# Ledger of designs, part 81: designed miniproteins, single chains, continued (4)

Each design is a single chain, and the fold is of that chain. pLDDT is the mean over its residues in the fold that is shown.

## One batch from the design tools (miniprotein)

Design m14980
Fold by ESMFold2-Fast:
Structure m14980 (fold): chain A 57 residues (1-57)
Amino acid sequence: MLENEKDGLRWVMRKAGLSEEEIEEILKGIKTAKEAGDKITDIFREHPELVPKPEPL
């Protein structure tokens, strides 16, 4: 479901150092699970250290 993808995206954006306001603005623009997944992938490309050892929420 899109809600699960948005929750995951919110988690990785927070770990990347984005503010809650910036996260909410980005999430409002996410309409599909594919868009959420693509954004998560982009963040992992910028922060490769988050890929092998994701922290629990």
Scores: mean pLDDT 71

Design m14981
Fold by ESMFold2-Fast:
Structure m14981 (fold): chain A 63 residues (1-63)
Amino acid sequence: VPELSEEQKKEIDKYIDEKGIDNITLEDLKELAKKLGVSQEAVLLYLQERIAEEYRKKREELL
């Protein structure tokens, strides 16, 4: 199944935490997909979910 495992999600989360969600590029997406042995689409969907969550939190903190 082309869904991310919990281990793969944790690896992506660590990468986001180290680099920052707003500093994740398409090149980073490709490297994560290659490293985890998953599709770029699977990584992209998870990153979009994480980005949406972080932007929601930041918006709340600003106002």
Scores: mean pLDDT 74

Design m14982
Fold by ESMFold2-Fast:
Structure m14982 (fold): chain A 99 residues (1-99)
Amino acid sequence: AMEERIRARARASPHMTPEEWALIDAVLAGDPEAARELIRRMAEKGYPVGKLALEAWEAGDEETALRLARQLVHNIEIAYILIDIGDEIDKEIAERKAK
């Protein structure tokens, strides 16, 4: 499935840390403490979805906050795949300049 392929690709990325893996896995397993920590980190960094999730949590709308936390997981997995692809492109450009 597409989601499984995205997750597998993200896990192969050299830019994803073991700590980020553990947090993401806990959120996907339905751990509300992990979801709260992810929401806090993303809101602190200024990500719009993180801020909306924090606002929902503070308003007592835990269901919306947890849904948005799962969206943050998806956004993070895609972002690390894009960073990895960017590194591959940069390497190819450098190799072309060496010719």
Scores: mean pLDDT 74

Design m14983
Fold by ESMFold2-Fast:
Structure m14983 (fold): chain A 75 residues (1-75)
Amino acid sequence: MSPEEEAEKLLEKGVEALKNGDYETAIKYFREAIEKAPEGSPLRVRALALLGRVYHLQGKDDEADKLFAEANALA
């Protein structure tokens, strides 16, 4: 499995965890997806944006804003 394919599967697992309200598991998978996704790839941008959304839902607005800014800089 390529790093890109690994990142895509980790994103899918993170989205499923997020839909179930499991924010800790979603954060874990989205962080792993960011690490596996190629730098500047659409997968990395999506993973950063999704991680930011989870932090925003947890009330961690400063962390969320930093992740959204990073995602927007890559897009």
Scores: mean pLDDT 82

Design m14984
Fold by ESMFold2-Fast:
Structure m14984 (fold): chain A 65 residues (1-65)
Amino acid sequence: GEELLEEVEKRAEELAKRIAIRKAKELGLKVLSIEVERVDETTFKVKVKTDQGVIELTIELPEPV
């Protein structure tokens, strides 16, 4: 149903944020804020503001199987 699609979209955005935070932490960066922009159905552009500056990550999620 339509409601399930909306929930899947919200979950995808949350997953993209988590992946971006994890990558920033792996680089030894302190995460100050996060901004997520949806580019297409599976691709998200995440801007992570860190203590070393702003990093921009393109996160591609696989389609739900």
Scores: mean pLDDT 74

Design m14985
Fold by ESMFold2-Fast:
Structure m14985 (fold): chain A 113 residues (1-113)
Amino acid sequence: MEIEEALRAALEELERLEAEFPGPAGVTRVVTFEAASEEEREEIRRQVAELERRHREALEARGIDLVLAVLDTEGDRAAELRAAADATQAPLQRAVAERRSFVEVIVAIRPAA
């Protein structure tokens, strides 16, 4: 699963940053999927929600905030990045204010060609 692989890569990068630099660190990954139907979009959302439920509590116990966002896009990369920033702004501000490390995975769903 690309979403789980992105989370794993983000966690490995976070561990590297925490070893190299003092203090909290943050890692963001963006994963793009194509969906031909609303049913496929709902399946992706379901997979993201399950991944969040599975990992969130364990990571929070380690002082790491897990941020997962699902964004419906039209394939415009600039619009995807703006929507990602908007969706994650509040969780990121909280992590920074509380001096916590964070891992953020943004799932951008594009229409199939």
Scores: mean pLDDT 76

Design m14986
Fold by ESMFold2-Fast:
Structure m14986 (fold): chain A 80 residues (1-80)
Amino acid sequence: KVEELLRKGDIYLGQGDYDKAISYYEEALKLDPNNARALANLGYVYYLKGDFEKAKEYFQKALEIDPNNEVAKYLLKEIE
C-alpha cells in the first residue's frame, strides 16, 4: 500500500508533475504518518517548487524520524 503510493509519487516527481507527486506522498503519509522517505520527498518537491517554508517543515520532520537522511540534512542547511 504505502510502497505503491511512494512509487507513484516518485514517478510523477521524475516527470516534473509536482502536484501529483505531492498528492501521492500525502496519501502515503495518511497510511504511515512517520514515513521518513515520504516526508523527505515532500520536502524535496516543495524545494523544487520554491516553497522553502514547507520544504523546511518536511525536512525537519523527516530528520526527527531519520537523522541520517542526507538529502534532508543537505537541503535544510541550504534553505536555513
Scores: mean pLDDT 86

Design m14987
Fold by ESMFold2-Fast:
Structure m14987 (fold): chain A 75 residues (1-75)
Amino acid sequence: MKEEKEKKAAELVSKGDLLFEEGKYEEAIEKYEEAIKLAPTGEVAKLAYENLAEVYKKMGDEKKAEEYKKKAEEI
């Protein structure tokens, strides 16, 4: 069900957030991408794109950060 996929996607976002706080940026990106794959539309996808923008900003990739921020705004 779509609702269960949203819940699992939210859990993946939370796991990504923990990895991001640990400085594991590549692993955090992987979790956010998995969340978007599982639930590509809605609030969880928007949050995952916003968090991807923050990770890329921390990595110094301002172009990727802006790209993902725009994707979040288009959800």
Scores: mean pLDDT 83

Design m14988
Fold by ESMFold2-Fast:
Structure m14988 (fold): chain A 65 residues (1-65)
Amino acid sequence: SVAREVAIELRVVGIAVEYGMVGVEVKGDTIKVYYRKDSPSEKEGAKEIKKLAEEEGYKFEVYEL
């Protein structure tokens, strides 16, 4: 549902803010994450978002910048 998608998007954005990430998207059934290769914090943020995606049944795509 749209309400569930919005709730997941807010959780993803919360993790992104905590880890200093600007490259996250939630679209349909997929969570996309972009992290800078030289940022250990962004790599950890990507791992936390991956756990969230797996727990909530979302597809997860990750891209290194």
Scores: mean pLDDT 84

Design m14989
Fold by ESMFold2-Fast:
Structure m14989 (fold): chain A 56 residues (1-56)
Amino acid sequence: TLEELAEKYGLSVEQVKDIITLRKELSDEVAIQFLTRELGLSEEEAAELIKELKKL
């Protein structure tokens, strides 16, 4: 669920939904950059979150 992903990565559900939108409108790479630069995730954590979102 989105709630479990948000909790796992220290994000809000709103932030996870924003990432889903960003991936749809731009790309996975842009979403990873946003996660790392704006939300403070490592590149490794950002890439894992994107993989988890692809399963949903």
Scores: mean pLDDT 81

Design m14990
Fold by ESMFold2-Fast:
Structure m14990 (fold): chain A 69 residues (1-69)
Amino acid sequence: SEEEFEREVADALVSMLLALGKNLLKQGKYDEAIEVFKEALEFARKHGVSPEIIEDAEKYLKEAEEKKK
């Protein structure tokens, strides 16, 4: 169904954003990583992305914010 396809696309997009954010963290680009993780979380919450992916995004955002301090 279109709804199922949209959820699959949303899950994939958030996963790609998390991969990008993780790469930015490895480079020490904490501000950019924080922005990417915030965008990923906002998109995930709006599109009913799986709870596990949302939890991962929250963990990475917290890590990025802690490393920036």
Scores: mean pLDDT 83

Design m14991
Fold by ESMFold2-Fast:
Structure m14991 (fold): chain A 106 residues (1-106)
Amino acid sequence: NPALKAFMEAVLAGLSPEEILARTRAVMEEQGYPQEQIDRFLAALRRLLEEHPEEARRVAEAYALLQAGNLDEALALVDELLQRHPNNLDVVSLASQVLIEIGEKE
């Protein structure tokens, strides 16, 4: 998922929320996503970055482990996030996208 990758890489690079969201929007526009879907997704990501920045960073760290081929470590980190934040729909949604990417590589 190019939009997910752009978001995770921008978070890991320590960019501002505005820069993270701008890069994610650009990739979604290049992929041909409808503007309504882009706006909804970016609103959820903005909320996550403002209210749960540490959780966003941990999901991005799990994604980096996945990209490096460290699937077991990526899975363990995502499982910890889901267990600690089961009722946070923004964290659960983002962590679940990483789990889907892990499942596709196994």
Scores: mean pLDDT 80

Design m14992
Fold by ESMFold2-Fast:
Structure m14992 (fold): chain A 84 residues (1-84)
Amino acid sequence: SRQELADKLLDLMKEAAKKGVNSLIREAIKHLFEAALAVQSGDIESALRHLEEARKLLEEAAKKGDEIAKEALKRVEELREQLR
C-alpha cells in the first residue's frame, strides 16, 4: 500500500539520520522525506523524482567510500522499483 511504502521511506530516512552522515547523505535524507510525503499523497511521479535525486547524492557519497550511503543506495533502488 502507499502507507507501507511511505513508512519504509521514513524508516530509511530515520536510520540514515541516526548514523554519522556527511553533507551528501543529509541532502539525500531531505529528498527521502519529500519522496515519503509524495507517496503518502499518491503523487508517484514526484516520489520517483525525489528518489532519483536521493540516488544521485547517495551514489556520489558511496563513490567516496561511505558504507552508509552504499546500504541506503540499495534500499532506494528497491523502493523505486516497488513504485513502478
Scores: mean pLDDT 78

Design m14993
Fold by ESMFold2-Fast:
Structure m14993 (fold): chain A 65 residues (1-65)
Amino acid sequence: MKEKIDKLVEEGEKAMQAGDYETALEKYREAMRLADKIDVSTEEAMRIVAGVLLAIGNIIDAELA
């Protein structure tokens, strides 16, 4: 399970690098959904949350700018 979360975070990071913020958001949200079902470290949870916030910020900026 944790490996799956790490893979989703990595995929989200790759999507962010590619400028595909919507795909990045989907990957981070899936990682958060899985993390909610298991006990993850605070650091890991914060990394996922930071990824979601960054992706949302980029989507909003693109939508409103």
Scores: mean pLDDT 74

Design m14994
Fold by ESMFold2-Fast:
Structure m14994 (fold): chain A 64 residues (1-64)
Amino acid sequence: EVLEGEIKKRLSGQVYIVELEDGKEYLVRILGPDGKALVQPAGSTEWYEGVVELSGNKATITLF
């Protein structure tokens, strides 16, 4: 699954808050230079593995 959103906040060099087109926020933790990431919907206890591509203020999240 591919999710597109906007970076709303940068918490650290590897941690971002991304808002998707439907207004849902995701916490994104980038694990390495290949963009491998852990993604957690705001208010959820579930983590999803994926790859994140950042371009300016935009984020593209591909979930495994």
Scores: mean pLDDT 78

Design m14996
Fold by ESMFold2-Fast:
Structure m14996 (fold): chain A 94 residues (1-94)
Amino acid sequence: KEFEKEALEKAAKAVEEGLEKGDEYLKAGDPKKAAEAYKEGIDKAAKELEKVAPMDSPKPDLAAVTARVGSEAEAARLVAEGLLADIKARLAEL
């Protein structure tokens, strides 16, 4: 329980940091760096989530989302937002 909570809190923080940095890059007019920041947050969160049981909802495939929305930065942001929502929902159960 506490181990899972710590891993989920670290994962949530990683996604939030990625979203904050990515949004700052988008406001500065750098969608490439924004996409990289969102992906970094997702990757860091994924490493923390490897320490806990799988979540109920599958994570969106970033490549599939990119193909659908036509923007890597927008796709990465949507994936990061969805992942953060899933992590926060899981934390609320603990």
Scores: mean pLDDT 75

Design m14999
Fold by ESMFold2-Fast:
Structure m14999 (fold): chain A 99 residues (1-99)
Amino acid sequence: MEAFKERRERLKANRDEIVAQTEADLQAFRDDLVSKLKNPELKEEIKQLVDELITAAKEYIDRMAEAESLEEYQKARDEFNKKAVELGKKILELIDKDE
């Protein structure tokens, strides 16, 4: 859905709230995953991967909020989606190793 201007202005207006909510959601996700793991070393690696995802989410929210064009907005979104998928695959691989 091509609501670029509305989405960008909403991100700019609510940036701090969106970032805080995104951090809270990903921290809760991290804590849930870590609570289910048995191996302490895998817990630490998963914490690091989720923290990297939090950092990436903040960076890409800022890039999307500052985008001057639809192309820049979509590029930032697509780069974040690619990074999130890559990190998600690594997290799943580590969870599989805990078995």
Scores: mean pLDDT 80

Design m15000
Fold by ESMFold2-Fast:
Structure m15000 (fold): chain A 80 residues (1-80)
Amino acid sequence: LEELEEALKKGDEKKVKELALKLIEEAEKLEDEEKAVEILNEVEKLIEKAYEEGLISKELYLEITTEIGIALLKRGVERL
């Protein structure tokens, strides 16, 4: 998560996409459902804040939040 925050602060969209998708993939593989949902919610919160602050494009925001939403729905949780 710290590496994702650093990439977001720098506006490094390539690194942001790489790190966010990796975190989502790792969360999807977790058997601990509570921990997986916690990670997905934290990534979404960071991405939403970065978009509101103008640090990332709308296209990147939509791509990452869509992947988070799909991951949450697979666990029976609606995206926030």
Scores: mean pLDDT 78

Design m15001
Fold by ESMFold2-Fast:
Structure m15001 (fold): chain A 60 residues (1-60)
Amino acid sequence: DVDESLIRMLVGITRSIIDRNPDKIPELLEELREAKKTSKDPVIRKAYERSIELLERALE
């Protein structure tokens, strides 16, 4: 499924950013929350949602 592949890929990129630039997590989290609010594409919204979840867990 193209949608699942896209979500998995974007989640992987987000995890890589968490590992390499943890100091940027709060800034990225805020930006993704705003991007999700304005996004029209349901697949992109799911990708943002999964990325936000990963960032929130990284800040726990």
Scores: mean pLDDT 77

Design m15002
Fold by ESMFold2-Fast:
Structure m15002 (fold): chain A 58 residues (1-58)
Amino acid sequence: AAAERRIAELRAALDEALAELRAEIARSTDPAERAALEAAMADVERRAAARIEAIRAE
């Protein structure tokens, strides 16, 4: 179904974004940068969850 395809695409994009952020955290030596990257991960996860729910509600 179209909704399932869109959700799969969002999940793939989320996994890719989180992998990139996790790699940046692993390379960072700045506590402020690490905190910002961790906040970005939480924000990306929250937005993805909200978007998936919006698609399911269609």
Scores: mean pLDDT 84

Design m15003
Fold by ESMFold2-Fast:
Structure m15003 (fold): chain A 68 residues (1-68)
Amino acid sequence: SAKDDLLKIKEELEKDPRIKAEIIGDDTLVISSTLSVEEQIGLALRLIGDYPNLEVKIEGDKIIIKPK
């Protein structure tokens, strides 16, 4: 399910101490990080490829993920 995918993304990304991921409500994952712009774009592209049923947006220094 989308919720299970969001939980897996959160657990994997929080292994990097530069990344903090928070689930808001039941369907939105917000990623805050100290990653560079280039690293953030790379992460977002990887997530888009791995999770085609999820919407991935870059909003400033954050990545926002939710079901399509």
Scores: mean pLDDT 83

Design m15004
Fold by ESMFold2-Fast:
Structure m15004 (fold): chain A 68 residues (1-68)
Amino acid sequence: AEPEQLPAGLNGGPEVTDEEMLAANRADVDAYVDRLVAEGRITPEQAAQLRADMTAQLEAGIAGFRAK
């Protein structure tokens, strides 16, 4: 059967918590990075760096929202 799972975070409504947003973003980042590695576009080591960078930017974005 086809998986029917709608995202609740990023693609969800205006009522998302930072935890839900982080979870949704994490899944998206993981899928993106995993795809690049699977395609052989980047190495596992580069993938780790990319993930760290994306995670840092995500945290910065959330922090910005909290500050404002």
Scores: mean pLDDT 67

Design m15005
Fold by ESMFold2-Fast:
Structure m15005 (fold): chain A 51 residues (1-51)
Amino acid sequence: TPEAQAHLARSEAALAAGDWDAFVEHYLEAKRLDPSLVPSPALEAALTARS
């Protein structure tokens, strides 16, 4: 959905800026709006590293 895509884009921007809290917030929002979203390999790696 457009909203899920917007949140996914915001999470990637936050990750690039080193803002981990904003990254997590926007990523979780994107998944909540569209559970079928496939994160990029970079997003998956970042989530795994923090877990």
Scores: mean pLDDT 75

Design m15006
Fold by ESMFold2-Fast:
Structure m15006 (fold): chain A 74 residues (1-74)
Amino acid sequence: LLKKLKEIILEEIEDEEKKKEAEEAFRTLEAVNAETPLPDEVILSFAKDVAERYTSEEKAEKAKAKIEELIKEA
């Protein structure tokens, strides 16, 4: 789940500096999740927050739609 969410969100970020910040945020979350497994709802909430923070509203909505499809299959 986390790896797929990271791929979806990073693909929608066009600014290189914002993309680096989002990558660092996901790396931190991956480290925390490796030590203490996080509930799916926490990971999803984080991914949506990153999308809203580091990309446009239009791109964030696109990312959220892809996330919803991914969850539907899980």
Scores: mean pLDDT 77

Design m15007
Fold by ESMFold2-Fast:
Structure m15007 (fold): chain A 61 residues (1-61)
Amino acid sequence: GSLEEAEELYEKAKEAEKAGDYVTAKRLYFLALSEYSDVLGSDHPKVKELAKEFDRVAAKL
């Protein structure tokens, strides 16, 4: 993956969450988290923020 792909997945995740589609949002946040982790490393602030967003959305299910 690439940073551009990670950003696209994150945008799609936010759109799904705004639409109330938490199942799709959770999946897309997970994919974005995986891509950002691969590119930036798991300790990066953006990766840690995304992990919290994933947990928040997962809690809605």
Scores: mean pLDDT 83

Design m15008
Fold by ESMFold2-Fast:
Structure m15008 (fold): chain A 75 residues (1-75)
Amino acid sequence: MSDAQRQADFNRIRQILAQLGVPRQNWDIAARAIYSYIQSHPGQPVTSAFRAALRDMGIPVSTFQQAIARYRASV
């Protein structure tokens, strides 16, 4: 995957996070987590360990799932 494609994907995820009301300080952490999840877990539900990480970031699991769904719908 090219750096340009990865940056485009991250920008798309950040736009979705902004629309979902995620605080700006969490965008990079959340975008990396979402991107990594999409690459590693196609079609799989959010794991309990990942739910713990999201809680520590102050991001509701529902918000994270909505971001994944919106990103997948946009590709």
Scores: mean pLDDT 70

Design m15009
Fold by ESMFold2-Fast:
Structure m15009 (fold): chain A 90 residues (1-90)
Amino acid sequence: LLEEMYHPDEEKALAALKEALKDEDPEVRAEAAYRLGIAETKEAVELAAEALKDEREEVRKAALIGLGFGSFSADPEVAALAREAVEKAK
């Protein structure tokens, strides 16, 4: 699709959040994890699932909350991936 060829803003936002997940500040990582969890994109949900393994509880909790919202996504594939990530985190 032609729109798939030209949405650099979505790719840049995803890349920025992926970098934020590696930040030394757990508050920055928690915000990125939550944003990725609610982003309703397969790539974002997969990145948020990685945050469920973070060393800090606040980051894991933010990822879990964001993925919890993602599990109700209008896209059934995104919703299924978010739900699976939440279930495996227990």
Scores: mean pLDDT 77

Design m15010
Fold by ESMFold2-Fast:
Structure m15010 (fold): chain A 73 residues (1-73)
Amino acid sequence: EAQQVADGLYKSAKSAREAAKRYPELKDVFLKAAKSFEQAGDQVAKNPAATQQGLQILGEQLKLIGAAAEAYL
């Protein structure tokens, strides 16, 4: 359901904001991801047809976080 996808995106945003507090070196990456998740969640909640776009944004941001973590470690 689109509402479950929107809720998942909002939870991902909250997790990213908590990660930004825990890993200050990656703060900018996590905060940008949180903003993207929140925006995608709003779009999916308002328009269920945007669910696929929301999932694509989630995947792209997770790849960026992974690359940043790999470069830091």
Scores: mean pLDDT 76

Design m15011
Fold by ESMFold2-Fast:
Order: structure tokens, then C-alpha cells, then sequence
Structure m15011 (fold): chain A 79 residues (1-79)
């Protein structure tokens, strides 16, 4: 699945309130970024779910998930 397709799936899951799908697609989206491992992807997915549960808009959940995954991937490449 492409990064664009994963963003769409995450957005759809957040709009539907499907917490399981939201977590799984957030994790898969995070793993699609270079330098992001499984532990980091799980952390990103946990934050995406927490933001959704706090009432963040679906669009903002996707935006934050992308930004966090990208930042973690860059940081991991610097070690």
C-alpha cells in the first residue's frame, strides 16, 4: 500500500471512529517512513489513537501522525 493510500485509510478510520483500524493504519503509515522501526511505529500509532480519543479532527490526526513519523525517521538516521 502506498503512503498516500495509507494516509487515506487512516483518515477513513478516524472519521469512522474505528480505533483498531486507526491504530493499524497509523502503525503501517509510520513504518512506511525511512528509519522508522516497529517500536517507533507503535509509539506513533499510540499517539494517533490518543489524539483521536481527545477529539482531534481526523485531518489533524493524519497530519500529526505523518509529522511524528517523519521526525523519528530523520532522528534515527542520525545515530
Amino acid sequence: MSKEELKKKLLEAAKAGDKKALYEYAKQLALSFPGVGEEDAEEVAQWALALHEQGWSPERVVEYTVALAESLGVLNQRE
Scores: mean pLDDT 83

Design m15012
Fold by ESMFold2-Fast:
Structure m15012 (fold): chain A 90 residues (1-90)
Amino acid sequence: EARVTITVKVEGVSPLTLRLIALEAKKAAEEASGAKVEVTVDEAEGVITIEVVGSPEKAEKAAEAALKKLEELVKKAGGKVVEIEIEVVE
């Protein structure tokens, strides 16, 4: 079992937009991999945390799909991704 935690700091989007982006990233990750995906939003700090749990292969696919969708939607909303941290625990 692998646990992948992606922490992304976003600037220039509203709290509502941040939550919608987080939800879409979760959906993209789940659809791409079938892995279990949990998303948490810290509106005050502008931080989205995505946790993926599954086999290493599923976790990798989920993480990649979530990150790509998140970056795409932040850019479309006129925001900027200022920090990305990825932690992998097996």
Scores: mean pLDDT 83

Design m15013
Fold by ESMFold2-Fast:
Structure m15013 (fold): chain A 118 residues (1-118)
Amino acid sequence: SARELLAEAFGEEFKKAYDEFIAHVKRAYTALGNGDGEAAAKHFREAAEYLRKISELARKAGVPDEAVELLRKSAEYFEQAATAAENGDFDKAKQYLDKAMELFRKAVELAAEYIRER
């Protein structure tokens, strides 16, 4: 998988940040399903923080700027999802979550391609 390839290339710190990011995304999704906007917002902001850590690890490892920029934009959408969730706009929060995850998946595939080619 792309995750395993990136974990092998970037090491334990990346693996930990990736696993924490995914855990917070799942917790935010569960909180939205339970109508808990405050819990969802907290987990979306924690996901954004881990995603920024992932983006810096990728940048330091020489991953192309386009992939790093997608990770940063994904983190911005998680911040917007948090604001929408705490305002009770769960449909808008889900829309921002979907955009954030699309950008994250594109960034991960670009980073994985970079590693496979080197």
Scores: mean pLDDT 89

Design m15014
Fold by ESMFold2-Fast:
Structure m15014 (fold): chain A 75 residues (1-75)
Amino acid sequence: SLESVKQQYEKLKKYFESHKEEMEKLDPELAKKIEELLKQAEEALKKGDVQRALELINQASELLREFEEKVEKLK
């Protein structure tokens, strides 16, 4: 549902914002890609394009997961 996708977007956005400074310092290009995907997801949600929004949210989520794995390996 649209409401479910909006909830997923908000959770992902809050997570990204809480880690944005660290991400920009370690991998600024990755941080930029995630931010762009989240902005596109917001635009898709505003247009009512639930499928497109979900695709973009999933892409951003996958990049965030990859970043977390890379950071963990560096410790």
Scores: mean pLDDT 83

Design m15015
Fold by ESMFold2-Fast:
Structure m15015 (fold): chain A 60 residues (1-60)
Amino acid sequence: MAEELLKKGQDALKAGNIEEAVELFRKAYEIDPKYALHYIRALAEAGKIDEAQRLADEVL
């Protein structure tokens, strides 16, 4: 289930749908914390650098 959200998020990033990708990776991360790096990268690509840094400091 989380891996389906991860795949959809990656597809959204490839299509340039950054907002959708952030939401999909956030849901994957909430289901399984192993997806934290994907969510952090999506936040950074969306320009949410402060949120990305905060999460990275918490989980890395």
Scores: mean pLDDT 81

